# Ledger of designs, part 40: designed miniproteins, single chains

Each design is a single chain, and the fold is of that chain. pLDDT is the mean over its residues in the fold that is shown.

## One batch from the design tools (miniprotein)

Design m1367
Fold by ESMFold2-Fast:
Structure m1367 (fold): chain A 92 residues (1-92)
Amino acid sequence: AARSAAALAAIQARGDAEADSTIKFYEDMAKLAREEGHTELAEAFEKAVKYLKDSRAGKNKESSYKFGVYDEEANALLERWLAERQARLAAA
């Protein structure tokens, strides 16, 4: 199980180098979601990436608080997508 909140906590603890890894993880998940045809989930991850990059550029500006909204939305979509993907793989 992947949690966007855990990724944000990792950025806070480890600094800029780990922030790059977290951003790449979201970018990879967005690509995978698009390849699987889950446009809404891909867009949610892309918005999360944008907020994380904006936060880094702004050094913990207000965008950090806005990320919480996208994190919640992305988590809900991710849980549903993972369940659906698991079902598809089991049915294939």
Scores: mean pLDDT 64

Design m1368
Fold by ESMFold2-Fast:
Structure m1368 (fold): chain A 108 residues (1-108)
Amino acid sequence: MSAAEGEERAAEAGGLLASPDPALQRRGAEELAELAASPNPAVAGAAAMAIGGALASALPTAQAAAAEAIAGGAASPNPVAQAGARGIAGPGQNPAGSALARAGLEAA
């Protein structure tokens, strides 16, 4: 997968997280988790940005899907993906999203 293809996939998956459809949100989370685990820093960074946007969402299902994607990023061998997941899990996120992201980071 090229960096450009990975960035386009991250943008598309981020759009799925913004969907009111829980099935599409789950698909977006799974794709973003895979992209966050990418050995390519540009792809992993794009995924981290999309996840951050979803955590800031007022939609609880989007926040839950973003937390799942963070868990995938935290388990990544890529230090950029791990740093992205840690940054997103910071105190600026809502309490439920932060707790889920923290559990994912501790599991990594």
Scores: mean pLDDT 63

Design m1369
Fold by ESMFold2-Fast:
Structure m1369 (fold): chain A 75 residues (1-75)
Amino acid sequence: SLEDATRMAELGAPAARQALENARKAGVEGSDEDVERYRREFGLTEEQARRNAALDKMSTIAAKAAWDAVKAGEA
């Protein structure tokens, strides 16, 4: 709903932003399995595959942080 979207924007987005900043500073890397998947399925170089795998992991971290913040927050 629009209310759920608003809650995501007010609670989720700040939490996701903070989690991404922390992950970036910590040098979060993708799994070897995700790197191999990108190389095999998309024909990417190892460097490109590692970059994409790291972005996938950061996106997952951000999404989880946003969801956890929304669940913990009260309107």
Scores: mean pLDDT 78

Design m1370
Fold by ESMFold2-Fast:
Structure m1370 (fold): chain A 98 residues (1-98)
Amino acid sequence: MENLGLDIVKTLYERGTLSQRELAEILGVSQPAVSRALRRLEKEGMVRRTSRPGYYELTEMGRLFAAMVLAIDKSVANKKKPLSEEEKKAKEEIAKNL
C-alpha cells in the first residue's frame, strides 16, 4: 500500500495537482488501484481532494513527507554531510562486502 502511495505522493510533489486518470497513466497502474491508494493517503492526511472533481493535491503533511523522502533519496551519500550511526554502520557493512 505504501509503495503505490509513495509513488503518488512523489508524483504530486513533482507535478502538482493531478487527476486520478493522470496518476494512473503516469504510474502505469489501473485507475481503481490509484483510487484505492488515494483514499488511503487521504485517510492518512497526506492527500486531499480539490474543489475540482477528480483532482488531488498534497496536504501540508504530504508535502513535508514527499520533500523528506525525495531529500533522503537524493541525499543518500550526496547531500547528507553529518553521518548518523546507522549510516556509518551501513557504509562499514558495504565496505566489508567489497
Scores: mean pLDDT 73

Design m1371
Fold by ESMFold2-Fast:
Structure m1371 (fold): chain A 57 residues (1-57)
Amino acid sequence: MDDEIEKLYKEALEAIDKGEFKKADEYIDKLDSLNTLEAHIKASLLRMRLWVEKLAK
């Protein structure tokens, strides 16, 4: 479980860093769908980072 959460989190971060916002959103949704507290928290943090990156442009 932790390995899957870690993989999705890493992939979402890489997508955000590459400016692939739709891909990032998709990975974030997958994290949220795992339905664990840790996944929900990480998905929320990634959404905030995505919004910050959009604002910085």
Scores: mean pLDDT 79

Design m1372
Fold by ESMFold2-Fast:
Structure m1372 (fold): chain A 96 residues (1-96)
Amino acid sequence: DEEEKLKLLEEYERELRRLVEEGAPLERLEELIRRLEEELGLPEEVVERLRLLAEAIDLSRQPETEEKRERLEEIRERGRELHEKLQKREEELEKK
């Protein structure tokens, strides 16, 4: 059960990295994230971080605009908040 979930997580992490390096479109990244959510039951914060990462990657391929810069900044800020929340949650679980 736990071991199977860890194996799937590692496989999906490798697939996500491959898709990013190959320049896969946003739709492909979102489909992988949806599968991760459904098969592993990932916390909402983890799913949101992955979706933000996929959006940032897609935006990085678009022409430079003010809207693009503003959105990337928002994504970076939100990503930091989510990372902090996840780290605190993991620390609390380790202590309990």
Scores: mean pLDDT 73

Design m1373
Fold by ESMFold2-Fast:
Structure m1373 (fold): chain A 91 residues (1-91)
Amino acid sequence: EEEIEIQREFYVRLIRHLADQKVAELRAEDPSATALVEEVRAFGDELAKFYEISLDTSLPEEEKSKLRREEFNKMLAEYDRIQALRAARAA
């Protein structure tokens, strides 16, 4: 479906743009926050992949469900690392 392909391209580009903005914000606040910046980039990349998979009309639903679960698990692990890095900086 053409509309779904347009949505996929839009969401992937939007997520990458928002991730770049957040990285710039973090670097402006603390130039030494390299590890935090890398985890935020990784989270943005996995979130973009999640939407790319979710809106892919060429993949069977069963395969999409498996791939989305894998990306979701990666995002949870990255979120936990981001929270740990933020807590360490607050101490």
Scores: mean pLDDT 79

Design m1374
Fold by ESMFold2-Fast:
Structure m1374 (fold): chain A 71 residues (1-71)
Amino acid sequence: SPSAAEIKAEKAFRIALSRAPEFLRLGDEAIQELARLTLELAKEHPEWSAEEIAERAIERMAEKFGLPLPA
């Protein structure tokens, strides 16, 4: 069974892609990076909501790939 962190990370990943669908167009490397970031943040910050994890992951992805932050 998936851990609480894994469940939260999957939810955060889906929220991030919903807010920033352009990440899907960057290809597999970007999708894998987003998945890693959401899981890492969920493990580091068990007190954060999936929404908070998604927001932080989007910020890091935008900086790394030179994209504007979604509204």
Scores: mean pLDDT 83

Design m1375
Fold by ESMFold2-Fast:
Structure m1375 (fold): chain A 69 residues (1-69)
Amino acid sequence: SADAVIERIARHEARELAEQGRLVEAAETLVKAAKQVSPEQAARLLAEAGRLYEEAGRLEEAKRLFDEA
């Protein structure tokens, strides 16, 4: 499905950004993709983005995303 393709591309891009230490940008990529997919898939992407914000020390942003997921 289109949702599965969007999710896969977003995860690939986020992984590459995270490997470069660009954790906030990686999280933002997943948040953007979450707006384009079904609620079930969005919840998973938001949870992953929250974890990346947590790793980056952005605890307030992480909390908001976990609450949304």
Scores: mean pLDDT 86

Design m1376
Fold by ESMFold2-Fast:
Structure m1376 (fold): chain A 88 residues (1-88)
Amino acid sequence: SIKSRLEELRKRLEELKKVADPEQQALIDGLENVITAIENNGNLKSVLEYLKSIREALLDMQAREPSPVIEELLGIVEELIKIVEEMA
């Protein structure tokens, strides 16, 4: 279900917070807010636009300085995009 997929993504974000730097922490907080917005019947178009902007920022960060945290965040963003597209 979408609910169990979102719960799993929240757990992955919580684990990443333990090893993330302050810049990465801000992105994780943003993604947790995205999950909350999806759960609360938020504007899916706005959520999708935000996820695409975060993906672009993460790709730029990964190109500048590769990081396992950024790689995992990219995976989480792609799964969130997939969930939002399935809901639309």
Scores: mean pLDDT 86

Design m1377
Fold by ESMFold2-Fast:
Structure m1377 (fold): chain A 64 residues (1-64)
Amino acid sequence: VRMKSGGLKMVIDAAQRLAGLVDPDTAAKIQAAIDEAKKLAAQGKEDEATDLLVSTLQAVNGAR
């Protein structure tokens, strides 16, 4: 996919699905990142919000 500014909703959905598959502690970290990303998006910082979520998801996947 090549959507930068419009990709945030997709990343949030993917993060929520992943949170259901991992330990509660890891899920809490993902949910915290989703909350921060939504706050950034509300301020017009959708690229920063997307980067935050992507980094969080990569950290979770790397912990396997």
Scores: mean pLDDT 75

Design m1378
Fold by ESMFold2-Fast:
Structure m1378 (fold): chain A 94 residues (1-94)
Amino acid sequence: MPSAEEQLEELEKLFEEKKPELSEEVAKTVERFIEQLRRMVEEAKRTGDERLFELARGFAEYGKELLENYSSLSDKQFLSSVRGAITLLEKEAE
């Protein structure tokens, strides 16, 4: 399976590709999600916590699926999903 860093890099690339299709609010929310993932990966590197690498990989994969399916989701559904993921990431980072 791809590493957490590889999954995050793929998510960042997909976000840049999809950004013109996204509303400003959606784009800012995804950017915040990516920032929280970067912090989790950096913390995992600093501590060597394998659990944090596994969580970061899973969240990055989830973010990619949401972005790939954006056209099939309403902004409300997409924002709800991403904001939920951010809340879970913030709990792990704090």
Scores: mean pLDDT 81

Design m1379
Fold by ESMFold2-Fast:
Structure m1379 (fold): chain A 78 residues (1-78)
Amino acid sequence: DKEFHEEQIKSAEEKIKEMLEKAEKEYGSTKEGQELIEEMRRKGEKALEALRAGKYVEAGKYAEELIIIASELSLLKK
């Protein structure tokens, strides 16, 4: 379903944007945080590229990698 596919892309774009904005606010002041946020951005772009191509399995893999990096960020101490 094309409509469902477009809705999934929009939802993923919004979630990735929110995750990146939150990460930048909480961890963007450190060099380590900036490096991990950049990696999250790359994984998010790869997930969206795969999703737009209808490659849901690849999109899910990149989304999982994005979540792992976000978890690594949450372990950073000030």
Scores: mean pLDDT 80

Design m1380
Fold by ESMFold2-Fast:
Structure m1380 (fold): chain A 62 residues (1-62)
Amino acid sequence: SSRAEADAFLDWARETHGLPDEVVARERELMDRRRQEGWTEASFEKRVEGLRDGLEIAALRR
């Protein structure tokens, strides 16, 4: 499910990029809220893709 994929991504980002627990918790809350607003699985997939790309770009620039 998109929730399981989002949770797996956030766990990966926390482990790989050292995201603070508060940032991870905030993003989970935002994803839950977006689901309640009627986002589709495809919309969640696009968001996870964008977040991953953003983290990779940030890592390359440091």
Scores: mean pLDDT 66

Design m1381
Fold by ESMFold2-Fast:
Structure m1381 (fold): chain A 103 residues (1-103)
Amino acid sequence: SSAEVRALEAELDELYKRAVQHIKNKDVDGLIETLREIRARLRSFLAVAPAQFQPDIQAVIEAVDAFIEHLEENPDTPEYIRLMRLFAIHTEAHLALRKLLKA
């Protein structure tokens, strides 16, 4: 339902704010944990999403997984790169959810 999509958007916005704070605090472990929580919310939604929207949601999940892997391998990644990657994930998640609201 549109109410479930809006609730997920609000949850993702709150998690985005938490992730930004971890980046600013140079807390890599906190950032990874927040990204894992974003991934869990998206995976739960993917399980109930109509088939036509699943590829866009899956692409966001894959971007989150790639970012987690990058942070585990490159803990010294500059703040601006972390912020840019997080912003890209957040933007793609909102674009995917907006497609559901238009249907």
Scores: mean pLDDT 89

Design m1382
Fold by ESMFold2-Fast:
Structure m1382 (fold): chain A 76 residues (1-76)
Amino acid sequence: APPARELSEEEKRELEEARRLAKEAAETGKPELIREATRLVARLSLRLRGVEDEALLEELLAATENRDEARLDELL
């Protein structure tokens, strides 16, 4: 697999925040916290792959949430 670039300090903080939200979601059972943590991780993962277009990022996130594999293949 191609190596991911190293995380910036800002991206490391975003990953730490996502982990914090995931822990809080596990403790509270609130689905909105799980969704927020998942969204942060997905956004970071797409940026690490070079996707910096916010509109494309939102389309990729929506396709992922809807499990639309055909749409993901078209966008990637």
Scores: mean pLDDT 68

Design m1383
Fold by ESMFold2-Fast:
Structure m1383 (fold): chain A 98 residues (1-98)
Amino acid sequence: MEEEERIARRVAALRERTEKLIADYKSQGKEKAAEIVRRATELIERYLATNPELAMDIGVAAVIAIKTGNEEILDYAERKAEAGQVLTDEELEEMFKL
């Protein structure tokens, strides 16, 4: 009950922040970065209530994808989340090397 309320508040705060970030990226002509943020937010919301660790992994992958311009990093994290698999520290380090 309390944990569900905490998650709901975090989701609401995430939506507010990501909507602003998406708008900022679009205003700068960075449509690819805006799309990565949009997709990552939808995935985070999907998993946050059932498995917060998967939601966190998607968030980390999205940050790396934006910095590197490589959407395949987010695609990989999405596939792992669909399989119910948490990313290992080793897998995250390999993503930074891409």
Scores: mean pLDDT 77

Design m1384
Fold by ESMFold2-Fast:
Structure m1384 (fold): chain A 70 residues (1-70)
Amino acid sequence: SPLEELKRFAKEKLEKYFKENPNMTIEDAFKAYQEVAKEVLEWAKERGIELSPLELDRIVQEALNEVLKK
């Protein structure tokens, strides 16, 4: 489904960001979240998928939790 693809996309972007920034601070993690959220929104828009701010936050938050739990 499109939502599963969005979550996978967010997860891949977060994994890349963490791999490139191993000494990440809490502030850096928040910035990574914002950057990935922006990329997810742009990816969705290109495919005609409308996301509310709440849905966007949920997708990125779930992806972040999966990356942190492995």
Scores: mean pLDDT 78

Design m1385
Fold by ESMFold2-Fast:
Structure m1385 (fold): chain A 74 residues (1-74)
Amino acid sequence: GSAEERARTAENALKLALGLGLAEGGTVDRETGVLTMRMRSASHARAFLAFLRREGSAEAGEVRGTVLTVLMAG
């Protein structure tokens, strides 16, 4: 997919995580479609990454402490 499609998917994922109280904040890199989120805990980060992978929304992802970084599928 395009970077624009990845960025849209990333923005939707960020809104969902914030709306559910799973994330404290995040940013979307519009050029790469990379979503970076500060999650409430490392367990929340791992759970949300697993969710995005099951939905087919994540191409790649990494959890470092409470920070989740995801390359969104386009």
Scores: mean pLDDT 87

Design m1386
Fold by ESMFold2-Fast:
Structure m1386 (fold): chain A 77 residues (1-77)
Amino acid sequence: MEAEFNRLMEELRRLIAQLRAHRTDRDRVLALARQMDGLLRQMGDLVRQANDPAMAARLRALVAEAQAVLAEALAAL
């Protein structure tokens, strides 16, 4: 589970970076938002299965960052 969670965390960080880089591209921002939504669902399931407070805290922090960046990108469109 930890290896899978770390892989998904890295994928989410990459999507956040792409969102920051392409915030003026409406179609790409919307595509990235859909990818992030799917990834966050998978990570939420892993956190529930692992019952690890540290993993839950890491996910919450990254979700907050992802939501802030997504809101900023959508506002820029």
Scores: mean pLDDT 77

Design m1387
Fold by ESMFold2-Fast:
Structure m1387 (fold): chain A 73 residues (1-73)
Amino acid sequence: SVEERFEELLKKVPDTEKISTEEALALYREHIYLLLAEVVAGKIGPKILKEIWPKIENKEAFLDLLEEALNVS
């Protein structure tokens, strides 16, 4: 399921809270790549991603982009 895939990807994200949930959601609403840039930069962690998850419109596409972003190090 998308929920199981999301939980597995979160295990690859470092635990960090440098950006608020409101700011993370604003980045996502502007463009997904802005959110993913901050995840890759180590500023958004699993807690914040879980808090915005209910607001993600295309969950499958989000997970594909998140997985790609986490693997491009």
Scores: mean pLDDT 85

Design m1388
Fold by ESMFold2-Fast:
Structure m1388 (fold): chain A 67 residues (1-67)
Amino acid sequence: GMLPDEVREKLAEALKPYVNADGSLSPEGIKAAADVLREGGYEKAAEAVRNAKTLGDLMGAIEEYGK
């Protein structure tokens, strides 16, 4: 599903310091994304992103569970 622009902007901002040059995410970055999604009320998406290892995986989880 499509997240509201406000939530998408908060996610992008929270993730910026944690995205490595190869597209991988630190555990801290994954936690930050999950916390933003949970605060927005997207509990299923927040749970799904905890298994992500790259930015691509994280965005895929949000697309599938962000309804």
Scores: mean pLDDT 76

Design m1389
Fold by ESMFold2-Fast:
Structure m1389 (fold): chain A 87 residues (1-87)
Amino acid sequence: AKERALKAVESLETPEKAAKAAEVIKETAKKVGDSVAADSAEFALRKAKQGDLETARLALKAAVEQLGRTASEEELEKLAEKLEEVS
């Protein structure tokens, strides 16, 4: 599941898609109670709004890696599916 989520993040081709991905990751982070992942996703959202797609993708990858440590496999699978819909 984590590999699919990371691949979906790397497939984000626009700042607008990165911003949508950041909101999806923030929702999952809040659901599992992971403030570190939520903060990284919020940083990614700010960078996406500035048009900095490269930094936004790096921050989204960091948030997904963090969720890989704290979220269940079922939550990571749901996250991957939602991110694939954005990509």
Scores: mean pLDDT 85

Design m1390
Fold by ESMFold2-Fast:
Structure m1390 (fold): chain A 77 residues (1-77)
Amino acid sequence: SELVKLQQAYVLLASLGAPVNLTAEQLQNADVVEQALIVAIQRLHQEDRESVFQKLVKEVPLSPETQEKLLQATKKQ
């Protein structure tokens, strides 16, 4: 399930120091979790974004579409 993979990525980001506080209800919505991952990456220091993104794609088999959105988030100022 894509939702389960997004939830796994959310937990991993929190463990790497990029938490976004979502309610239990929000965690059941794939679009909300995906947006939270994007926001979490953008809130990291710019120098850490690429490293964290690479750890996410290595550990969690996210869809190519989600990976592209997260990669774009690493490039925002």
Scores: mean pLDDT 84

Design m1391
Fold by ESMFold2-Fast:
Structure m1391 (fold): chain A 55 residues (1-55)
Amino acid sequence: MKLTKEEIEALAKEVRDKGRRLIALTLPPDQQPAAVARLEAAIDEMKKRLLEESE
């Protein structure tokens, strides 16, 4: 089973929304930018892998 581009974007949005919420609730403000940067990098890598597999 291969995911569509729309499904990949929906998953990326869900991971981003949940990840950012957890960061806001668990980390102090000075640590949040670094955690958000790591989250965005992980989402970009995930999208790249899923898009390559979907072709």
Scores: mean pLDDT 79

Design m1392
Fold by ESMFold2-Fast:
Structure m1392 (fold): chain A 102 residues (1-102)
Amino acid sequence: GEEEILELLDKAEELAKKAIEAAEAGDAAAAKAALDEAVKLLRKAVELLRPLNPEAALRAEEHVGLAHIRYAVGKIVGDEAAGAKKAAEELLEAVRALREGL
């Protein structure tokens, strides 16, 4: 139900913010660990919302996809921490899309 989705979004938002803090501290490994957990929670929230609001679920999936691209680009250019921060910012946009879709 809506309460389960809201709990997942609150936890994903906290993890995305932790990923930003870790990335700004230069801890790419801690940032990546927080990103991976946030993505798991967001994927669960997307699946729960999809039958209720497929358009909001799709917008959130697009931001999760962009997060993967931002992180991969950071690794390729040798700034994994900056990539992790950009990825976390995209996950916060995914949280916003899902909240607006409730």
Scores: mean pLDDT 91

Design m1393
Fold by ESMFold2-Fast:
Structure m1393 (fold): chain A 71 residues (1-71)
Amino acid sequence: LSEPLSEEEVEELTKAAEELAEKAAESKDPSKAAAYSTAARILASVLRNHGHEEEAERLLEKVKEAEKKFE
C-alpha cells in the first residue's frame, strides 16, 4: 500500500483536521459546517488507515461535537 506517514505528515494532517473541525463548530451555515466536518472526517480516516487510530478518534469526537450544533 502507500508509504507510511512521516511524523511531520501526521502532525500536518492532524492540525489540518483540527482546523476543519473548529471551522465546522464556528460556522453559522449548516452547509458550510457539513463541508468542513466531512473534510475533517476524511483526514481522520487517512490517519486511521496509517495506524494513528488514537489521533483519528480524537478528531472524530471533535467533529461529532461540532455536528451537534445543528441537530
Scores: mean pLDDT 78

Design m1394
Fold by ESMFold2-Fast:
Structure m1394 (fold): chain A 66 residues (1-66)
Amino acid sequence: NEAAHRGGEAAARAGAAGDSAAASTAGYQMFKEGVGEQREYGLKAAEAGRAGDAAAASRYGQLAFD
């Protein structure tokens, strides 16, 4: 899924930059558009970003896409 792929890349990039809010938003988009493992990593990235854990959000984004 192209949208989920872009969401994972965006979450990883935002998290690496320390932008937990942007990482959360991107993770949520990956959750909405993804299937299976992409969807699960998207949810985890969104939850980590919402909690202010940019490093964890980046890691979950990268686990889906690098």
Scores: mean pLDDT 74

Design m1395
Fold by ESMFold2-Fast:
Parts: structure tokens; sequence; C-alpha cells
Structure m1395 (fold): chain A 74 residues (1-74)
């Protein structure tokens, strides 16, 4: 179904973004740039209304990772 396909695409997009953020943290990318990455990816997903919830989840998870990285570096 279209709904099942949208759910699978959203789940994969969230997973890819989290893995990307973890890679950026390992490379020493700034928390500010990681947040920017999350915002850009979430905006891209939000262009499809079926993926809006996945975009919100992506933004929340990437922002949390960026904030934890900033705290660990302080």
Amino acid sequence: SAAARAAALGEEAVRAAVEGAEHMIAQGVSAEDIRGYGEQAARYLASDPALAAAGAELLERVTALADEAAAARA
C-alpha cells in the first residue's frame, strides 16, 4: 500500500539521518552544523505531507545527538 511505502521511506530516512549525524560527531563536526544538517533533512522530508511525522522524528533525534555531543565536548 502507499501508506506502508511511506512508512518504510520515513523509517529509512530517519535511520540514515541518525547514522549521518553519528558519523559527523565522530569526525568532530560542530553541534551547530549537525543541527543545521538535521533541520535541512527534516525540511526536505516535510515537502511530502506523508513524511511530515518522520521529518519531526528526524529533527528530534539529530538535535538530541548534537546536544549530547556538545555536552560531551564541554
Scores: mean pLDDT 86

Design m1396
Fold by ESMFold2-Fast:
Structure m1396 (fold): chain A 65 residues (1-65)
Amino acid sequence: MNVVVAPRSKEEVEALREMVREAKEFRKQLLEQGMSEEEVEAVVSEWLGKRIEELNREAREREEA
């Protein structure tokens, strides 16, 4: 409950790696579509933020369920 600290697990590292790969692919796709680098950075950054928030929310829900 309040004793367990959340260390960086292998699962968490894997998820971060996947996220980085997805971000690279997404960025590449947006550039291919003719978006500017600046616009792509903003879009990818926003997408990553929402993705991380969703994962944190799901993890919290499962822990509290």
Scores: mean pLDDT 71

Design m1397
Fold by ESMFold2-Fast:
Structure m1397 (fold): chain A 62 residues (1-62)
Amino acid sequence: SMREELVERIEREMRELMEREGLSVDQAAMKLAWELLPVDPSLAPAIREAEERLLREERERR
């Protein structure tokens, strides 16, 4: 679905921010929210879903 593709894209952007800048999941989500939500507030649910997916993965692997 378009929403699933959007969540996967945001998740990928968050992973890249975490890798390049050494950010935590929460810090990457906050940075994307500060950048994207002033332009498109409809992205908020997708950012939250991507953050939850990454936090679940981190808990399961660590």
Scores: mean pLDDT 82

Design m1398
Fold by ESMFold2-Fast:
Structure m1398 (fold): chain A 109 residues (1-109)
Amino acid sequence: ALTVTAPASVTVPEGGTGTLTATVTNTGKGTAIPIGGAVETEDGKILGLSSSATPAAPGGTGTVTFEILPATLADSGPATVSVAAAIIDEETGKVTGASASAPVQLTVV
């Protein structure tokens, strides 16, 4: 299974960029390789995209770093961090997919 945790909040300057790092926890038997993710509002506005990631070994953790796109003061509020990962079985090389999400509060200043 895959779970993701994000900071409770992130602060980004108006018209600037910021970063958010989420932790991916892999309780499954395959290696989880994050392949993408987004930070988006409840209305589906994309505020950030994944820029870098580290794999999570079986029973281990990895990270996904998101670059928060230029935001306005109106973008302040609840958002969702989502991560999609390829799960690679280390014995067979079989690839499956998994995804997980976590909430975050965005503050634009």
Scores: mean pLDDT 80

Design m1399
Fold by ESMFold2-Fast:
Structure m1399 (fold): chain A 96 residues (1-96)
Amino acid sequence: MDALIAQYRALQDAVIAGSPPLSPEARQLMMEAIGLIIRMIGELIDGDEAGARRSRADAVATFQQLLDTSDLSPDTRATFQQAMALLDQILDQQIA
């Protein structure tokens, strides 16, 4: 879990630094989604399964909005889809 939090924080820092180059709207949505994922992982560490499910749902909705409204490269899109699938697997293993 700590490694995933570190990875998402590093991604947030990279987005703030302007890498990858995104529109201001896409950057804002990406930072919001990353923040929600960090919150979800923290809730899982704390044993708040109900909170983690809500944060995951909010993160998925924000990523879906980003994917639907932002013209992302295929590689970037695939990376986010893979990250979401990994988060789903982690959540299912912890809660199911």
Scores: mean pLDDT 69

Design m1400
Fold by ESMFold2-Fast:
Structure m1400 (fold): chain A 100 residues (1-100)
Amino acid sequence: AKEEILKVLEETINEVIKILEEEYKRTGDEKYKEMAEKLKKVKPILLKELAEIEDPQALLTVALAALQEIRDMAKELSEESRKKVEEIVRKAEERILEIA
């Protein structure tokens, strides 16, 4: 359960980073580069902290909170990129809840 949840979060964060890097390449807007760099720095810290959580309910709470923060960040994106991130997060939430 824990390893599967961590894998879903890592894959989700990597997909969001890719979208942000593609938006930066297309627009030249440094905010997308800054968001991608922030996620790259936070990813290993988040995954390490989640791996240390022994309580399954606490693990789920933190994992879902991380997905919500990604969704909130996506509000700053274009409509097309926001929809892509929202779909990625929705699928990740569904997958995590099925693992739990």
Scores: mean pLDDT 84

Design m1401
Fold by ESMFold2-Fast:
Structure m1401 (fold): chain A 96 residues (1-96)
Amino acid sequence: SKKEKLLELLEEYYKKVIEIFRKSGKLDLAEEIERRMKELLEEMKQLSFEETYFRALLEIISVSAEAMVTLDDESYEKVLELSREAHRKIKELMES
């Protein structure tokens, strides 16, 4: 389903972001983000596709903001690129 593909895209996005946080030496924060991801994905299984879509976009914005505050500029730029790619892919699912 489109919802399952959306959740898979969001999980792939989070896993890549978590790796950037780990490589940046933010190990405790990476672990916290991983826990939040698991809780979020479980919560989102109970939502409609449209609610899941909007929640996913808000989470991408939130993670990008957290990266901006906590990471160096090079690592933040990598997160921002992943966030833009994830947003485009998720939007395409909504429009299809």
Scores: mean pLDDT 87

